# Designs tried in a protein design run: designed miniproteins, single chains, continued (5). Part 82

Each design is a single chain, and the fold is of that chain. pLDDT is the mean over its residues in the fold that is shown.

## One batch from the design tools (miniprotein)

Design m19007
Fold by ESMFold2-Fast:
Structure m19007 (fold): chain A 90 residues (1-90)
Amino acid sequence: SELRERALRVEAEVSLEVMKLSILKKYNDASLEELEELLERFKKLLEEAERVKREAEEAGDEEAVRIAEITIEAAKKAIEEVEKKIEELK
């Protein structure tokens, strides 16, 4: 389904940015600017995942809803981690 494909695409994008965050945290070389950019990316991806979830719920696509919910939780956790790291650098 188009909704499932869209949900998987957003999940893949969140996974890529989570990988980027992991690399930055491992080497502890992230600038404040890089972390703020990453935070904005996660917030946009969270909004997209929430839109996909609403559309999937309206369509009764339970699988797309499940994928979107997993993506929303991953994005929220990443946002919290990035915000905490930004506060530590200020």
Scores: mean pLDDT 86

Design m19008
Fold by ESMFold2-Fast:
Structure m19008 (fold): chain A 110 residues (1-110)
Amino acid sequence: MEENLKKAAEYFEKAAELSRQADEVARKGGAPDEVIELARRSAELHEKGAKYAKNGDAKKAFEYMSEATEHSLRAALLAEEFGVDEAAKLARQAMQYSAKGAIYAREAYK
């Protein structure tokens, strides 16, 4: 596997873990179903991005990563609006790792 795709996969896996933690914290905190669904969907998309990166598909890795970043951002903003601050923090951290992964996936796509 190319080094850039390996790093992209590592960052996407970390983002997926953080999105799964955001889902768990949101559920325990009684967040609206929309916050929980956005965090869960973000985790699924990051997991798919990591899988495509491991398989050498930089384009699909980048596409799933971009969609996952959008879901993480929406989850963070909505969690903040409903006062679920810990879920918002985890979703923002997932977005940061997601952005790092995108840089590496983009370099592999060039």
Scores: mean pLDDT 84

Design m19009
Fold by ESMFold2-Fast:
Structure m19009 (fold): chain A 69 residues (1-69)
Amino acid sequence: SLKEEIEKKIKDIYEQSKKLVEEANTLMREADEAFKKGDIEKAQELARKAMELYNKAVTELPKEISKAK
């Protein structure tokens, strides 16, 4: 039971990471579209948000997985 609880928490962290990547991918596509329309400032803001989400997914959440073991 305890092991099952730990595994569930690890699964939840993986799902969070997946959602962050999906959200970041969406923001990057929106940034590309804004850039093509000439909305440079909006494109830069969206790209910055996407990069922040990617960083959280690959650094912050994986650290929590390692710590949970």
Scores: mean pLDDT 77

Design m19010
Fold by ESMFold2-Fast:
Structure m19010 (fold): chain A 105 residues (1-105)
Amino acid sequence: NAKAWNNLGLVYFNEGKLDEAEEAYRKAIELDPKFAKAWYNLGLVLFNQGKLDEAIEAYEQAVKAAPDEEERQKIKKDILEDAKKNLDTETFVAVSLNIAGALVD
């Protein structure tokens, strides 16, 4: 169930349907709150919508839901790469500091 909603969200996201993608990812998380990939995908959608604070919260949940340290480091790297590609230098630095502060090592 959760994986099907996550896959539907990916389809909507690839079609540029950000609101529908957000709804699908939120449904995946409702069914499986430990679904790290769905939390990451939700963060990415929120980031593309300009909802930076909500995106950071979703990314924090993705890191917390990760089953091991290797997956946590991978998610952190992907988050910072997304921020680097989508933000100006000052906003990127601010987001990077917020992510580092929110994610306890």
Scores: mean pLDDT 76

Design m19011
Fold by ESMFold2-Fast:
Structure m19011 (fold): chain A 62 residues (1-62)
Amino acid sequence: MLEEVAEELLKLAEELYKKHPEAKSLYLAVKKFVEQALRNREDSEKYTEYFKKLIEMLKSLF
């Protein structure tokens, strides 16, 4: 679950960066945050819910 949600979040952030090059710093920040969350498995449920919220917010920008 966490891995699937993380992949979707990264894909959306990458699509945003492709349309808005100025969003590169946001894309890099999301990538680093995802990498940290995948390393810290103790809070996987909390990160999954947080990533789902970010996905919905990013979708609202399209």
Scores: mean pLDDT 76

Design m19012
Fold by ESMFold2-Fast:
Structure m19012 (fold): chain A 96 residues (1-96)
Amino acid sequence: MKVEKVLALRVTVTFEGMSREEQQAFIFRLMKKALEVGAIDVKVVKGTGNTVEILGLFETEATIERFKQSVEELAAEYPGVTVTFEEVKLEDVLVE
C-alpha cells in the first residue's frame, strides 16, 4: 500500500532564427502555463546553445495533456520553435 504516482514530463525546446528576447518570452510563458494547469513543479534542467530542457511534475495524465495542448498553441506563435515531449520515470528525474 505504498504506491505514490507522480508523472514527469521532459520538454525539449529548440530555437531557430529567434532573438534572445523571443526565446526568453517563450520559456517564461511555457513555465507559466505548466503552473496554471496545476503542475506540482516546473524547472529548467539544461540549456545548451539553442536548446533548453524543462522538467515538469504532474499529478495526472489529464493535466499533462492540457499542458501539451497549451504548449502546442504557444509554439504555433513562434515558427522557429520545435518542441518535443517525453514522459519520464520519476526515479530518472532530478528531485530535491
Scores: mean pLDDT 76

Design m19013
Fold by ESMFold2-Fast:
Structure m19013 (fold): chain A 78 residues (1-78)
Amino acid sequence: EAISYLNKAIEAVKAGDREKAIEYVRKALSAFMKKDIPAEVKKEITSYFEEALRALRAGDFERAIENLKKAIEIVKKY
């Protein structure tokens, strides 16, 4: 579910739909936080989500996509 939302967020960024991208990133974070994983890993993933949200608000779509991809790589391990 978290990976599904992250992929939808990337699609929304590519489509220029910032509002939808932000919504999907928040849904991905919520889904991921419900998993039983180490707190340090949750903190790291949360930092990538927060950077992606910050980049989206600033209109930095390249940085947003980079951080979403990093989040996907970590989420895939759990």
Scores: mean pLDDT 81

Design m19014
Fold by ESMFold2-Fast:
Structure m19014 (fold): chain A 71 residues (1-71)
Amino acid sequence: SPYPLPIEEALRKGMSVEEILRLHLEALRRAGRSPGPFVVELLEEAVKFGAPKSVIDKLQEELEAAREKLE
Protein backbone atom coordinates (compact mmCIF):
# COMPACT_ATOMS: atom_id res chain seq x y z
CA SER A 1 0.00 0.00 0.00
CA PRO A 2 1.29 3.51 -0.81
CA TYR A 3 -0.39 4.78 2.38
CA PRO A 4 2.08 4.08 5.24
CA LEU A 5 -0.21 5.92 7.69
CA PRO A 6 -3.93 6.80 7.50
CA ILE A 7 -4.21 10.50 6.62
CA GLU A 8 -6.48 11.15 9.63
CA GLU A 9 -3.95 9.54 12.04
CA ALA A 10 -1.02 11.47 10.56
CA LEU A 11 -2.90 14.79 10.92
CA ARG A 12 -3.79 13.98 14.55
CA LYS A 13 -0.13 13.18 15.29
CA GLY A 14 0.77 16.73 14.21
CA MET A 15 2.21 15.88 10.80
CA SER A 16 1.67 18.78 8.40
CA VAL A 17 -0.42 18.36 5.24
CA GLU A 18 2.72 19.19 3.22
CA GLU A 19 4.71 16.44 5.01
CA ILE A 20 1.94 13.88 4.42
CA LEU A 21 1.77 14.92 0.76
CA ARG A 22 5.55 14.65 0.19
CA LEU A 23 5.87 11.31 2.00
CA HIS A 24 3.02 9.69 0.06
CA LEU A 25 4.02 11.23 -3.28
CA GLU A 26 7.48 9.68 -2.81
CA ALA A 27 5.94 6.29 -1.99
CA LEU A 28 3.55 6.48 -4.98
CA ARG A 29 6.38 7.54 -7.32
CA ARG A 30 8.51 4.57 -6.20
CA ALA A 31 5.52 2.24 -6.73
CA GLY A 32 4.79 3.71 -10.20
CA ARG A 33 1.28 4.76 -9.16
CA SER A 34 -0.75 7.87 -10.02
CA PRO A 35 -0.69 10.54 -7.26
CA GLY A 36 -4.06 12.08 -8.27
CA PRO A 37 -6.40 9.87 -6.20
CA PHE A 38 -4.22 10.29 -3.10
CA VAL A 39 -4.11 14.10 -3.38
CA VAL A 40 -7.93 14.16 -3.67
CA GLU A 41 -8.26 12.02 -0.51
CA LEU A 42 -5.74 14.20 1.36
CA LEU A 43 -7.64 17.38 0.39
CA GLU A 44 -10.96 15.88 1.57
CA GLU A 45 -9.48 14.77 4.92
CA ALA A 46 -7.70 18.12 5.47
CA VAL A 47 -10.99 20.00 4.93
CA LYS A 48 -12.85 17.52 7.18
CA PHE A 49 -10.31 18.03 10.00
CA GLY A 50 -10.40 21.83 9.76
CA ALA A 51 -7.01 22.63 8.24
CA PRO A 52 -6.35 26.38 7.74
CA LYS A 53 -7.33 27.94 4.39
CA SER A 54 -3.64 28.60 3.57
CA VAL A 55 -2.92 24.86 3.88
CA ILE A 56 -6.01 23.95 1.81
CA ASP A 57 -4.94 26.44 -0.89
CA LYS A 58 -1.44 24.89 -1.06
CA LEU A 59 -2.91 21.40 -1.28
CA GLN A 60 -5.26 22.44 -4.12
CA GLU A 61 -2.22 23.79 -6.01
CA GLU A 62 -0.50 20.39 -5.58
CA LEU A 63 -3.69 18.64 -6.72
CA GLU A 64 -3.76 20.65 -9.97
CA ALA A 65 -0.06 19.86 -10.55
CA ALA A 66 -0.64 16.14 -9.87
CA ARG A 67 -3.66 16.03 -12.20
CA GLU A 68 -1.69 17.66 -15.05
CA LYS A 69 1.09 15.07 -14.69
CA LEU A 70 -1.27 12.09 -14.50
CA GLU A 71 -0.27 9.87 -17.47
Scores: mean pLDDT 70

Design m19015
Fold by ESMFold2-Fast:
Structure m19015 (fold): chain A 90 residues (1-90)
Amino acid sequence: MKEAEELIKEAERAREEGDYIKAAELYLKAAVLYAKAGDAEAAAEAARKAMELAEEAAEEIAKMLGISPEEARKMIEEGREVLTARAEAL
């Protein structure tokens, strides 16, 4: 599934640019597309990468913004909910 693979590549670019929220959003969108295609293994892998990135991003964003890691996690989780709703609308 090239579309999901391209989203993974875009997520990797966003991660390199330091846009962790966008990277996590793109990984999660790829996971939803793989799941809809019936590729449970690829969906789980993409979702795992999004979770790992969200954990790393939460700690880094908390340090950069001077907020708690819990507040940073809440921001990332909110982005995840928006992405899931948008993917279901497709």
Scores: mean pLDDT 69

Design m19016
Fold by ESMFold2-Fast:
Structure m19016 (fold): chain A 67 residues (1-67)
Amino acid sequence: MTFSLEVKRRFITLLHNAGLLSEEQRAELLARVDELSDEEFIDAVSAATGIPRANIEAALRALEAAS
């Protein structure tokens, strides 16, 4: 499934609000989000947060379904 840019941006904001991303990491991800594939986005978020890729994918799927 392809994740919308709106869902990706909302997810970045939620991670920052939860204290899982620094302001610098949030700004960097938001600047690049429209250039990243779904796989590249999941990889970037996993690297920044330490959250397993499978957990990020599951969270994005849940967020898309709730939108």
Scores: mean pLDDT 84

Design m19017
Fold by ESMFold2-Fast:
Structure m19017 (fold): chain A 74 residues (1-74)
Amino acid sequence: SLKEEIERMIKKAEELVEEAKKSKNPFDRDVLLGIALITAAVALEVARQHNDEEGAKLAEETIDKIVEERKKLE
């Protein structure tokens, strides 16, 4: 289902953020957070294309968290 696809993408983005936090290499950390951001942004687009307001909101909240983590790890 669409909701399961959105949840899967968001979970993958969250897993990438966790991997970034464990990395001691600043380059690897930035790359992982960048991939997480793209993954969450794709989830947002999928949700919007299918008029899934709940999925879109969850994806937006995940993007906000990723942006905050990028700033925190600068």
Scores: mean pLDDT 84

Design m19018
Fold by ESMFold2-Fast:
Structure m19018 (fold): chain A 73 residues (1-73)
Amino acid sequence: SELEEEIKRLEEEIKRLQERLAELQARYDEALAAGDKETARALLKEMMELGAKIVGLVAKKLSLRKELKKLEA
């Protein structure tokens, strides 16, 4: 179904973004260790923006799963 396909696409996108967030976290830790406050702040901003996007996609996925469950009832 279209809903099942959209949920699967969202799960794959969320996974990719979580992997990207982990990479940014590693770079952030390196910047902090180096005392590079400017780079650390820029990375933190990017991580916050990416985190907000992940939260939005997770919320959308949960909404679609509830809709799918109603169709299976």
Scores: mean pLDDT 88

Design m19019
Fold by ESMFold2-Fast:
Structure m19019 (fold): chain A 79 residues (1-79)
Amino acid sequence: MRAEAERLFREGERLFNEAKAKLKQGAPLSEVLKLLKEAREKYIEALELATQAGDRELVARVQAALKEVSAEIEKVEKE
């Protein structure tokens, strides 16, 4: 469970970073939003598995990342 939670968290990080890079490059907002939503889904899965594994440190990191990606989704949706 812990290894899978960490894998999902890293996948979410990669998607979130790709979304931020594409946003800076002027990519279509629809493409950026899709990547942000995919990152959020990976973080939600990672949070569930990290919670089941009792990995408090990973839970805290994933919760912080979820807050950031949710804020970015709200910003993109307002444009």
Scores: mean pLDDT 85

Design m19020
Fold by ESMFold2-Fast:
Parts: structure tokens; sequence; C-alpha cells
Structure m19020 (fold): chain A 76 residues (1-76)
């Protein structure tokens, strides 16, 4: 699959509340094309997925990851 396809699959799982699968797909999108046009969107979606999972679980580590990925997206 290309980076765009992984991004779209991740969005499907994010909508279903399957945050771990969404995170995996967004990470793979970045790995396939780390300098591509989808990287910023992938970081924003990773931030959202980690943020939603943090809200669901109360996990402070996941909240920290959500902030980190949001900051990475701002740098792009």
Amino acid sequence: MDAKTYLEKGKEYLKKGEYDKAISYFEQAIELDPDGEYVKEAYLLLSRAYGLKAAQTGDEELRKKAIEYNEKAKEL
C-alpha cells in the first residue's frame, strides 16, 4: 500500500474507535514516505488518535504523545 492508502485506512479505524489500529496505520504512512505531503496529516491524526485513547483510558503517557505529535505537525 502507498502512504495515502494507509492514511485512509487509519481514518476508518479512528472513526470506529479502534485507536490502536488507527495509530498503526498512521505510523506506517509516515514510514513509507517520511518526507511526503501526507506526513503532516499523519502526525495530526496520530495526535488525535492518542488524544482520544488518552481520554478513554486516563493514560498520561498517551496524552503526552498526543501533544508531541501535534507539535511535530506544526513544524512541518
Scores: mean pLDDT 84

Design m19021
Fold by ESMFold2-Fast:
Structure m19021 (fold): chain A 102 residues (1-102)
Amino acid sequence: LDREDGLEGARRAGEAAARGTAEQAAEGARRGAERAEEAGGAGAGGVYGAAGAAADAKTAEEAAAGVYGGLAGAATPGTGSTEEVGAAAAEAAAEGAEEAAR
């Protein structure tokens, strides 16, 4: 993606993917872990449920980070639009990191 219009599209796709995937997975994981914990189950079912939810959230965060990494790679020096590409990648990274940190 070395075209300005293509880079802008990639940035928006990266932001949407990072926010949507990480947010959905984190919310699901939080609810799963909370429900398992609040059920008072110290059994395998409760532990398994919480572990599974946490693993899903981690995987979603890694997927979102991968999308951002791809965008940052596209912004490497040697292209004519590095300034705009860098700005778009930085904005996507900031939003993705903020969302993932929740």
Scores: mean pLDDT 50

Design m19022
Fold by ESMFold2-Fast:
Structure m19022 (fold): chain A 57 residues (1-57)
Amino acid sequence: KLEKIKEILESIGISRKAIEAAYLVKVKGLSKKEAAEILGISPKTVSRYIKEVGEKL
């Protein structure tokens, strides 16, 4: 189900990693630091991705 949502959001120009970051923080309730560790990116990048998803939704 998450794969289908990623495909839809990618089709409207949202990056796959941005969707994953938003899902981990907003749906799973993880901190930005925890989401960053899972995705192998910085917490600043997680924050940027969450903002990107919010701006497009």
Scores: mean pLDDT 74

Design m19023
Fold by ESMFold2-Fast:
Structure m19023 (fold): chain A 85 residues (1-85)
Amino acid sequence: SSVDAILTVADKAEEAVKAGDRENALIASTIGDMLVALLKAAGETELAEKVQPAMDEFRAAIEAGDYEAALEAIKRLKELVESMK
């Protein structure tokens, strides 16, 4: 499901941040951006609109070196997506 795909990306992003792996964190962010674009193309607009800000916050935090903010963005994303079940 689209929810499971988002949670998989979020889990990989969290793993990368916890490992201090900036490169893999940015790769996970790019995959997340691609997933949001695919959700919009598929007409899953509500899910895409809710996920996009959290992915944008995550990327900005990683680029700034703020790994605490990056983990908080992923935590909020997981809580938000789970609330849409």
Scores: mean pLDDT 84

Design m19024
Fold by ESMFold2-Fast:
Structure m19024 (fold): chain A 78 residues (1-78)
Amino acid sequence: MPKVDVAGGVAALEAAARAGDRAMIATVVHGLEEIATDPRVPQEDRDAAIAALRRFSRHPDPVVREAALRALARIEAA
């Protein structure tokens, strides 16, 4: 999994939040959760995905914040 996927996800989520694209917000958060929980993904990339989700858990948009918090809760429970 290339590092570009995590960085691209951060940029895409920020753009989607500004546009009010709720479907894209959900898609990006889900992709980051998949990276964070895939045992085939290197630990460095999993850590980067978790860091991105933690950044979004502090986002002023409640849709972004709620999606990121739920993803983090699932990762911690796994």
Scores: mean pLDDT 77

Design m19025
Fold by ESMFold2-Fast:
Structure m19025 (fold): chain A 66 residues (1-66)
Amino acid sequence: LTPAQRIAIAAAKAMLEAGGTNEQASRVAADVAQGKDPLSAALEAGLTPEQAERVKKAVDEERARL
């Protein structure tokens, strides 16, 4: 997997764990893979600030493993 794919998977997983839908998870994963900020992407997808922070944390943790 490329770094972008790993980050996208982490974002999608975090979205679903935070209570997002499959459609929201797919959208945020695509946005984050394209370089969009995970917090902004999650908020634009309709998540709460608390849920968006969980997505950001998951993406930041995955970036730290790359």
Scores: mean pLDDT 81

Design m19026
Fold by ESMFold2-Fast:
Structure m19026 (fold): chain A 66 residues (1-66)
Amino acid sequence: AAEEYVRKAEILLKRKRYEDAKKAAERALEIDPNNARAWELLAKAYEKLGEYEKAEEYRKKAEELK
């Protein structure tokens, strides 16, 4: 379930659809809040949208979940 949204977020980031990538990563985290990859993808989406402080926060979440 969460893995489907993780893959979708990766594809959307590659296609530069950053708002859609953000939503897909958020959906993955609704299903599995311990998914480190989903936090990484959310951080990348926020970084691409210019939201650097949120990107750093979500990167730290991904690191904590190792």
Scores: mean pLDDT 86

Design m19028
Fold by ESMFold2-Fast:
Structure m19028 (fold): chain A 76 residues (1-76)
Amino acid sequence: SMADDAALGAQLVAEADEATVERLAEAAGLSEEERAGIRRILAAKRGESAAGFGAGAAEVLERGLARIARTHRAAA
């Protein structure tokens, strides 16, 4: 499911280094909107302040994380 793929993507983003996450986002063909969501997670990992989630932001982030997970699985 998309939720399962998004959960895997979230774990990958949490555990991998920033360069690996950015490479996977590029390979997955994320939109600028999806990449913005991933950049917010990376900023939070660096201890930077992040704005709160808007109504549409969670869905965009879920799609981006799912695409990262699928790209990682396809490469394995």
Scores: mean pLDDT 71

Design m19029
Fold by ESMFold2-Fast:
Structure m19029 (fold): chain A 64 residues (1-64)
Amino acid sequence: MKEEQEKLMEKIVNGAAQLAKATGDAAFALAMARRELEELKDILSEEQIKETEERVREVLAKIA
């Protein structure tokens, strides 16, 4: 489906939250999420990448 982009964004946000909870390291989780987004630059728009990073930061702030 062409909506696979939203699924990828959600997967990155959820993955970052799970990684932060498992490791206790929100900074590491954010760094890994940013690295995954870098690899998806050909699939996700610049706006979608920024939106996903913002969602990750918000989720991690609630965990901390």
Scores: mean pLDDT 80

Design m19030
Fold by ESMFold2-Fast:
Structure m19030 (fold): chain A 89 residues (1-89)
Amino acid sequence: GKPAGKAATEAGLAALRAAGPEGLPAGIGAAITAVGAAILGGRTGDLEEALAEAEAAIEAARAGASPEGQAAAEEAGEAARKAALLGAA
């Protein structure tokens, strides 16, 4: 993978670990989807698809995660959105 994609994945995994046991189950899916959207945005150049996935990840985090999980997923979603915008530019 590209260096940017590797760095984004490592940062996402570190954030998931930092969320701890209470945030893990609810926040993991949303955070992984957000990181995936960032990688897709850089790889495919499909900005709309990457942004839609990032928005869905943020919404999923808000719906059922603990406050800690929600914060981690929102941060990951915002990072994915920025990465998708930069990848498409």
Scores: mean pLDDT 54

Design m19031
Fold by ESMFold2-Fast:
Structure m19031 (fold): chain A 102 residues (1-102)
Amino acid sequence: DGLVSREAFYEILRELGEKSGSEELVEEAIARVDAILGDEATQRAMGDALLAELQANSHTPVDQQTLELLLPVRDTRTTQLAMVFILSGRKAGKIIEEKNKK
């Protein structure tokens, strides 16, 4: 219908990581997706912050078509989390760990 398999989605993540220079963070993002899927508030907060960081600090332009595909990410939890971790990686994971402790 419009669903993307997990494997196909991860391929998209790896491509985005390559374009943004965050390849190392992609595997970290994939590993953390399951852990944070149950926290909507954290997802939205991180998505907002890191999408802003992508626009402000991107050294590699993301294809306009890719951006248009992902800009509605607010309607897709997994895509939001994936973009968050690709762009921030360990920093995003740190934020989640701190919230989970409290």
Scores: mean pLDDT 49

Design m19032
Fold by ESMFold2-Fast:
Order: C-alpha cells, then structure tokens, then sequence
Structure m19032 (fold): chain A 82 residues (1-82)
C-alpha cells in the first residue's frame, strides 16, 4: 500500500473507534462527554460521515439518546465505505 493509503486506513480506524466510544458514552448517559468525542471524530471523518456526526451531536444536545446512537452508527457505516 502507498503511505497515503496507510494513513487513510489509520484515520478511518481512529474515527470508527472514537464514534464507537461516543455510542458507549451515550448509552451510559454521559451525553456531554459523548458530544465532545463526536466533535473530535468529525474532525477526522470524511464529508459523508460528518453529516451524520452533526445530526448525532444535535440529537445528543437535545437529550435524544436513541437518535444520537442511530446517527452515530450511520456515520460509522459511511467512514467504513469511504
């Protein structure tokens, strides 16, 4: 693999791990920590995943844990496809 492809794979793996951590934080009711984690993941995410991460952050800010998890899972799917 080229160095650029390797960096892309590392970035994708880190992004998925951060989103997964945020889902766990939401499930535990730690919404403030989850929002910070999602915002950090958004900085690493491709544009398609950023849209879902923004929706997840907005849902978490409204206290809608179920919607926040739904959008975060969709963001993981988009990161994996990119």
Amino acid sequence: MSEEELEKEVKQSMTIMQISLAIQLIEKGKLEEAIETLENAKKLAPPEAQEYLEKAIEAAKKGDAEKAIEYARKAIDEVAKA
Scores: mean pLDDT 82

Design m19034
Fold by ESMFold2-Fast:
Structure m19034 (fold): chain A 90 residues (1-90)
Amino acid sequence: MKSVLEILEETLKRLKQLKEEKAPVEEVIKVLEETAKRLEELGDYETAEELRRMAETAKQLKEMGVPEEEIHELVISAVEVMVERRKEEE
């Protein structure tokens, strides 16, 4: 079974791929929600909640007319911070 760190790193890689493909923000939201569910299954409810709040924020930013490229950048930066924090806990 993958660790929380491995799941976050996989998620970050997928989010970067979605940005390169210019995928819609709905795909970003889906990835964040799927990752949150996986983390809850591992018992990491705090990180799962953080990801769900991030998905909600991305949805709100899109509804406000923020460019999708900016939303991709914000989400990627936030997940990168989460990955680095988890690495320091090794």
Scores: mean pLDDT 84

Design m19035
Fold by ESMFold2-Fast:
Structure m19035 (fold): chain A 93 residues (1-93)
Amino acid sequence: KEKEAIEKAIELLEKAKKIAREAGDEETAEKLDGLIERLKKIKEENGSAETALDLIKKLKTWIESIKDKYDKEAIEKVLELLRKAAKILEEVI
């Protein structure tokens, strides 16, 4: 269940990365790409969904701090996908 939850979170983060990139927000796209790679490693090493959740929460806080720099509609969609990923992980902890 925990590995499947991390995998679903990765899928949502991949969608968020595409939205950020299409909006011209390469900074957020790079941060999402880094988070995706970290979550893939956690999944392969049978790591904690709690660790994955913490990383998503940290990225969400950072994106909220820069939201005024980029397309607001695209950033809100990215944040919504991060919230969904966090909820999936919370359900298996």
Scores: mean pLDDT 82

Design m19036
Fold by ESMFold2-Fast:
Structure m19036 (fold): chain A 74 residues (1-74)
Amino acid sequence: GIEKLKEKIKELEEEIKELEKKIEELKKKLEEAKKKGDEEEVEKLEKEIKELELEIGILEGIIGIIRGVLKLIG
């Protein structure tokens, strides 16, 4: 019951860390594209970064809901 929800939080936190790592690599590529004046690559990278940041926000929201449920039960 409760233990499975705690395990789910850990899994989601690990997923967020992997997404954050991917965003950092994309931000490095974005800086390189900006230095080269590659506007098409800049737009593509900015869109991908934004999509990953939105995904992190959703996962953080899910963690918040699970934490809220745990507070009500515990």
Scores: mean pLDDT 88

Design m19037
Fold by ESMFold2-Fast:
Structure m19037 (fold): chain A 108 residues (1-108)
Amino acid sequence: SEERERLRREAEELVREALEKLREALRLAREEGPAAREEVARLLEEAAELLLRARQLYLDVGDEERAELAGNALKHAVEGAALARAGDVEGAIRRAEEAIEEAEEALE
């Protein structure tokens, strides 16, 4: 239906916005390390909020596979933010990379 297609496009746009924030968090963590930990955590938390909304929209249209991918990306983003605040920059980088991989797969 046109309604389902519209909601799916909205979910895809939210995933794209989350990817921009995840990639910026990854860039800052790599380039600035612990000095950027609060900004990295903030970007990962903002990405997580977008991914939570995308997951709900995918569930609403019955796309369980993309909902699971968005949910996995959400989990990695939340864990990455906690690691960044704890000063585990390498852990935050790994979680951001995992979140990016899952989010990119959701757009395939």
Scores: mean pLDDT 92

Design m19038
Fold by ESMFold2-Fast:
Structure m19038 (fold): chain A 65 residues (1-65)
Amino acid sequence: MEEVRRLVEEATRAAKAGDLGTAAAHAGEAMRKAQELGLSGEDVARLAREVGGELVADLLRKMTA
């Protein structure tokens, strides 16, 4: 969980800075780690809402669809 949270936070910071490539890389790594831990995309989206709000959760949902 903590590693996934860290990657979501880094993806959020990169997205806010306009670095979409770095944001995508961190989001992809977060999804890979989430799968290793048995977390669903919904669990990651919920975590993203807690950290970065609805916009970040929407971004991650689109990247995982």
Scores: mean pLDDT 70

Design m19039
Fold by ESMFold2-Fast:
Structure m19039 (fold): chain A 69 residues (1-69)
Amino acid sequence: MSDEELIEKAKELAEEGKKLYKEGKYDEALEKYREAEEIAEQIKDKKKRLELLIEIGVNELKAAVAKVT
């Protein structure tokens, strides 16, 4: 896959995770964010990869905190 295809796929998975988070489905949201991270890690452009991983990581942290509070 090209970097652009990887970015698109990772963003789609992250959006699915955000929708699950809004529904209170925190475990399912976390699984989608993990899938998004696995795809994002394949991006060859270091800046784009890091920026996307940070965005996903922030959402994962929010879901993990919501699950325990």
Scores: mean pLDDT 85

Design m19040
Fold by ESMFold2-Fast:
Structure m19040 (fold): chain A 60 residues (1-60)
Amino acid sequence: HSDETLQAALATAKALLDEGYSNELASFAGVEAIRQGRALPVDEAKELAEKRLEEFRKTG
């Protein structure tokens, strides 16, 4: 992964934290940004992170 991808992930996670979302949700948002290789808008990052978090909670 490039430094740009890592910075995109950190920026995405920080944006969710700034909006008052949990550390858990912000972490999943950062992972989604890494998977896509780009920074995600807060709305898109939130939706993707919530979907992943819900899947994770259903599995265990």
Scores: mean pLDDT 79

Design m19041
Fold by ESMFold2-Fast:
Structure m19041 (fold): chain A 93 residues (1-93)
Amino acid sequence: MRVLRLTVTVEDAKLSPEEIVERIREIVEANGGEVLEVEVEKLSETTYKITVTLRLPEGVDPVEFVAAVTQALIEWGRENGAKVSVSQAVEDV
């Protein structure tokens, strides 16, 4: 079982942090991940740093998962006038 920690930075967000977290959860779950924990840090009125701890099922490639989630989040951000960046740390458990 693999546990991943993703850091998502959302800039110029016109959405509430709750809406941003729900969208991240939806994208993670749509790509086969299970969200275990979410931490939100408000950097400014429109900038949030969101740390997501998630579990990947056996057989899901972490590299392909992160690429798919990152692409979906960037596209969602673009459609909503926000700039999204994603970084990752992988922990095997």
Scores: mean pLDDT 81

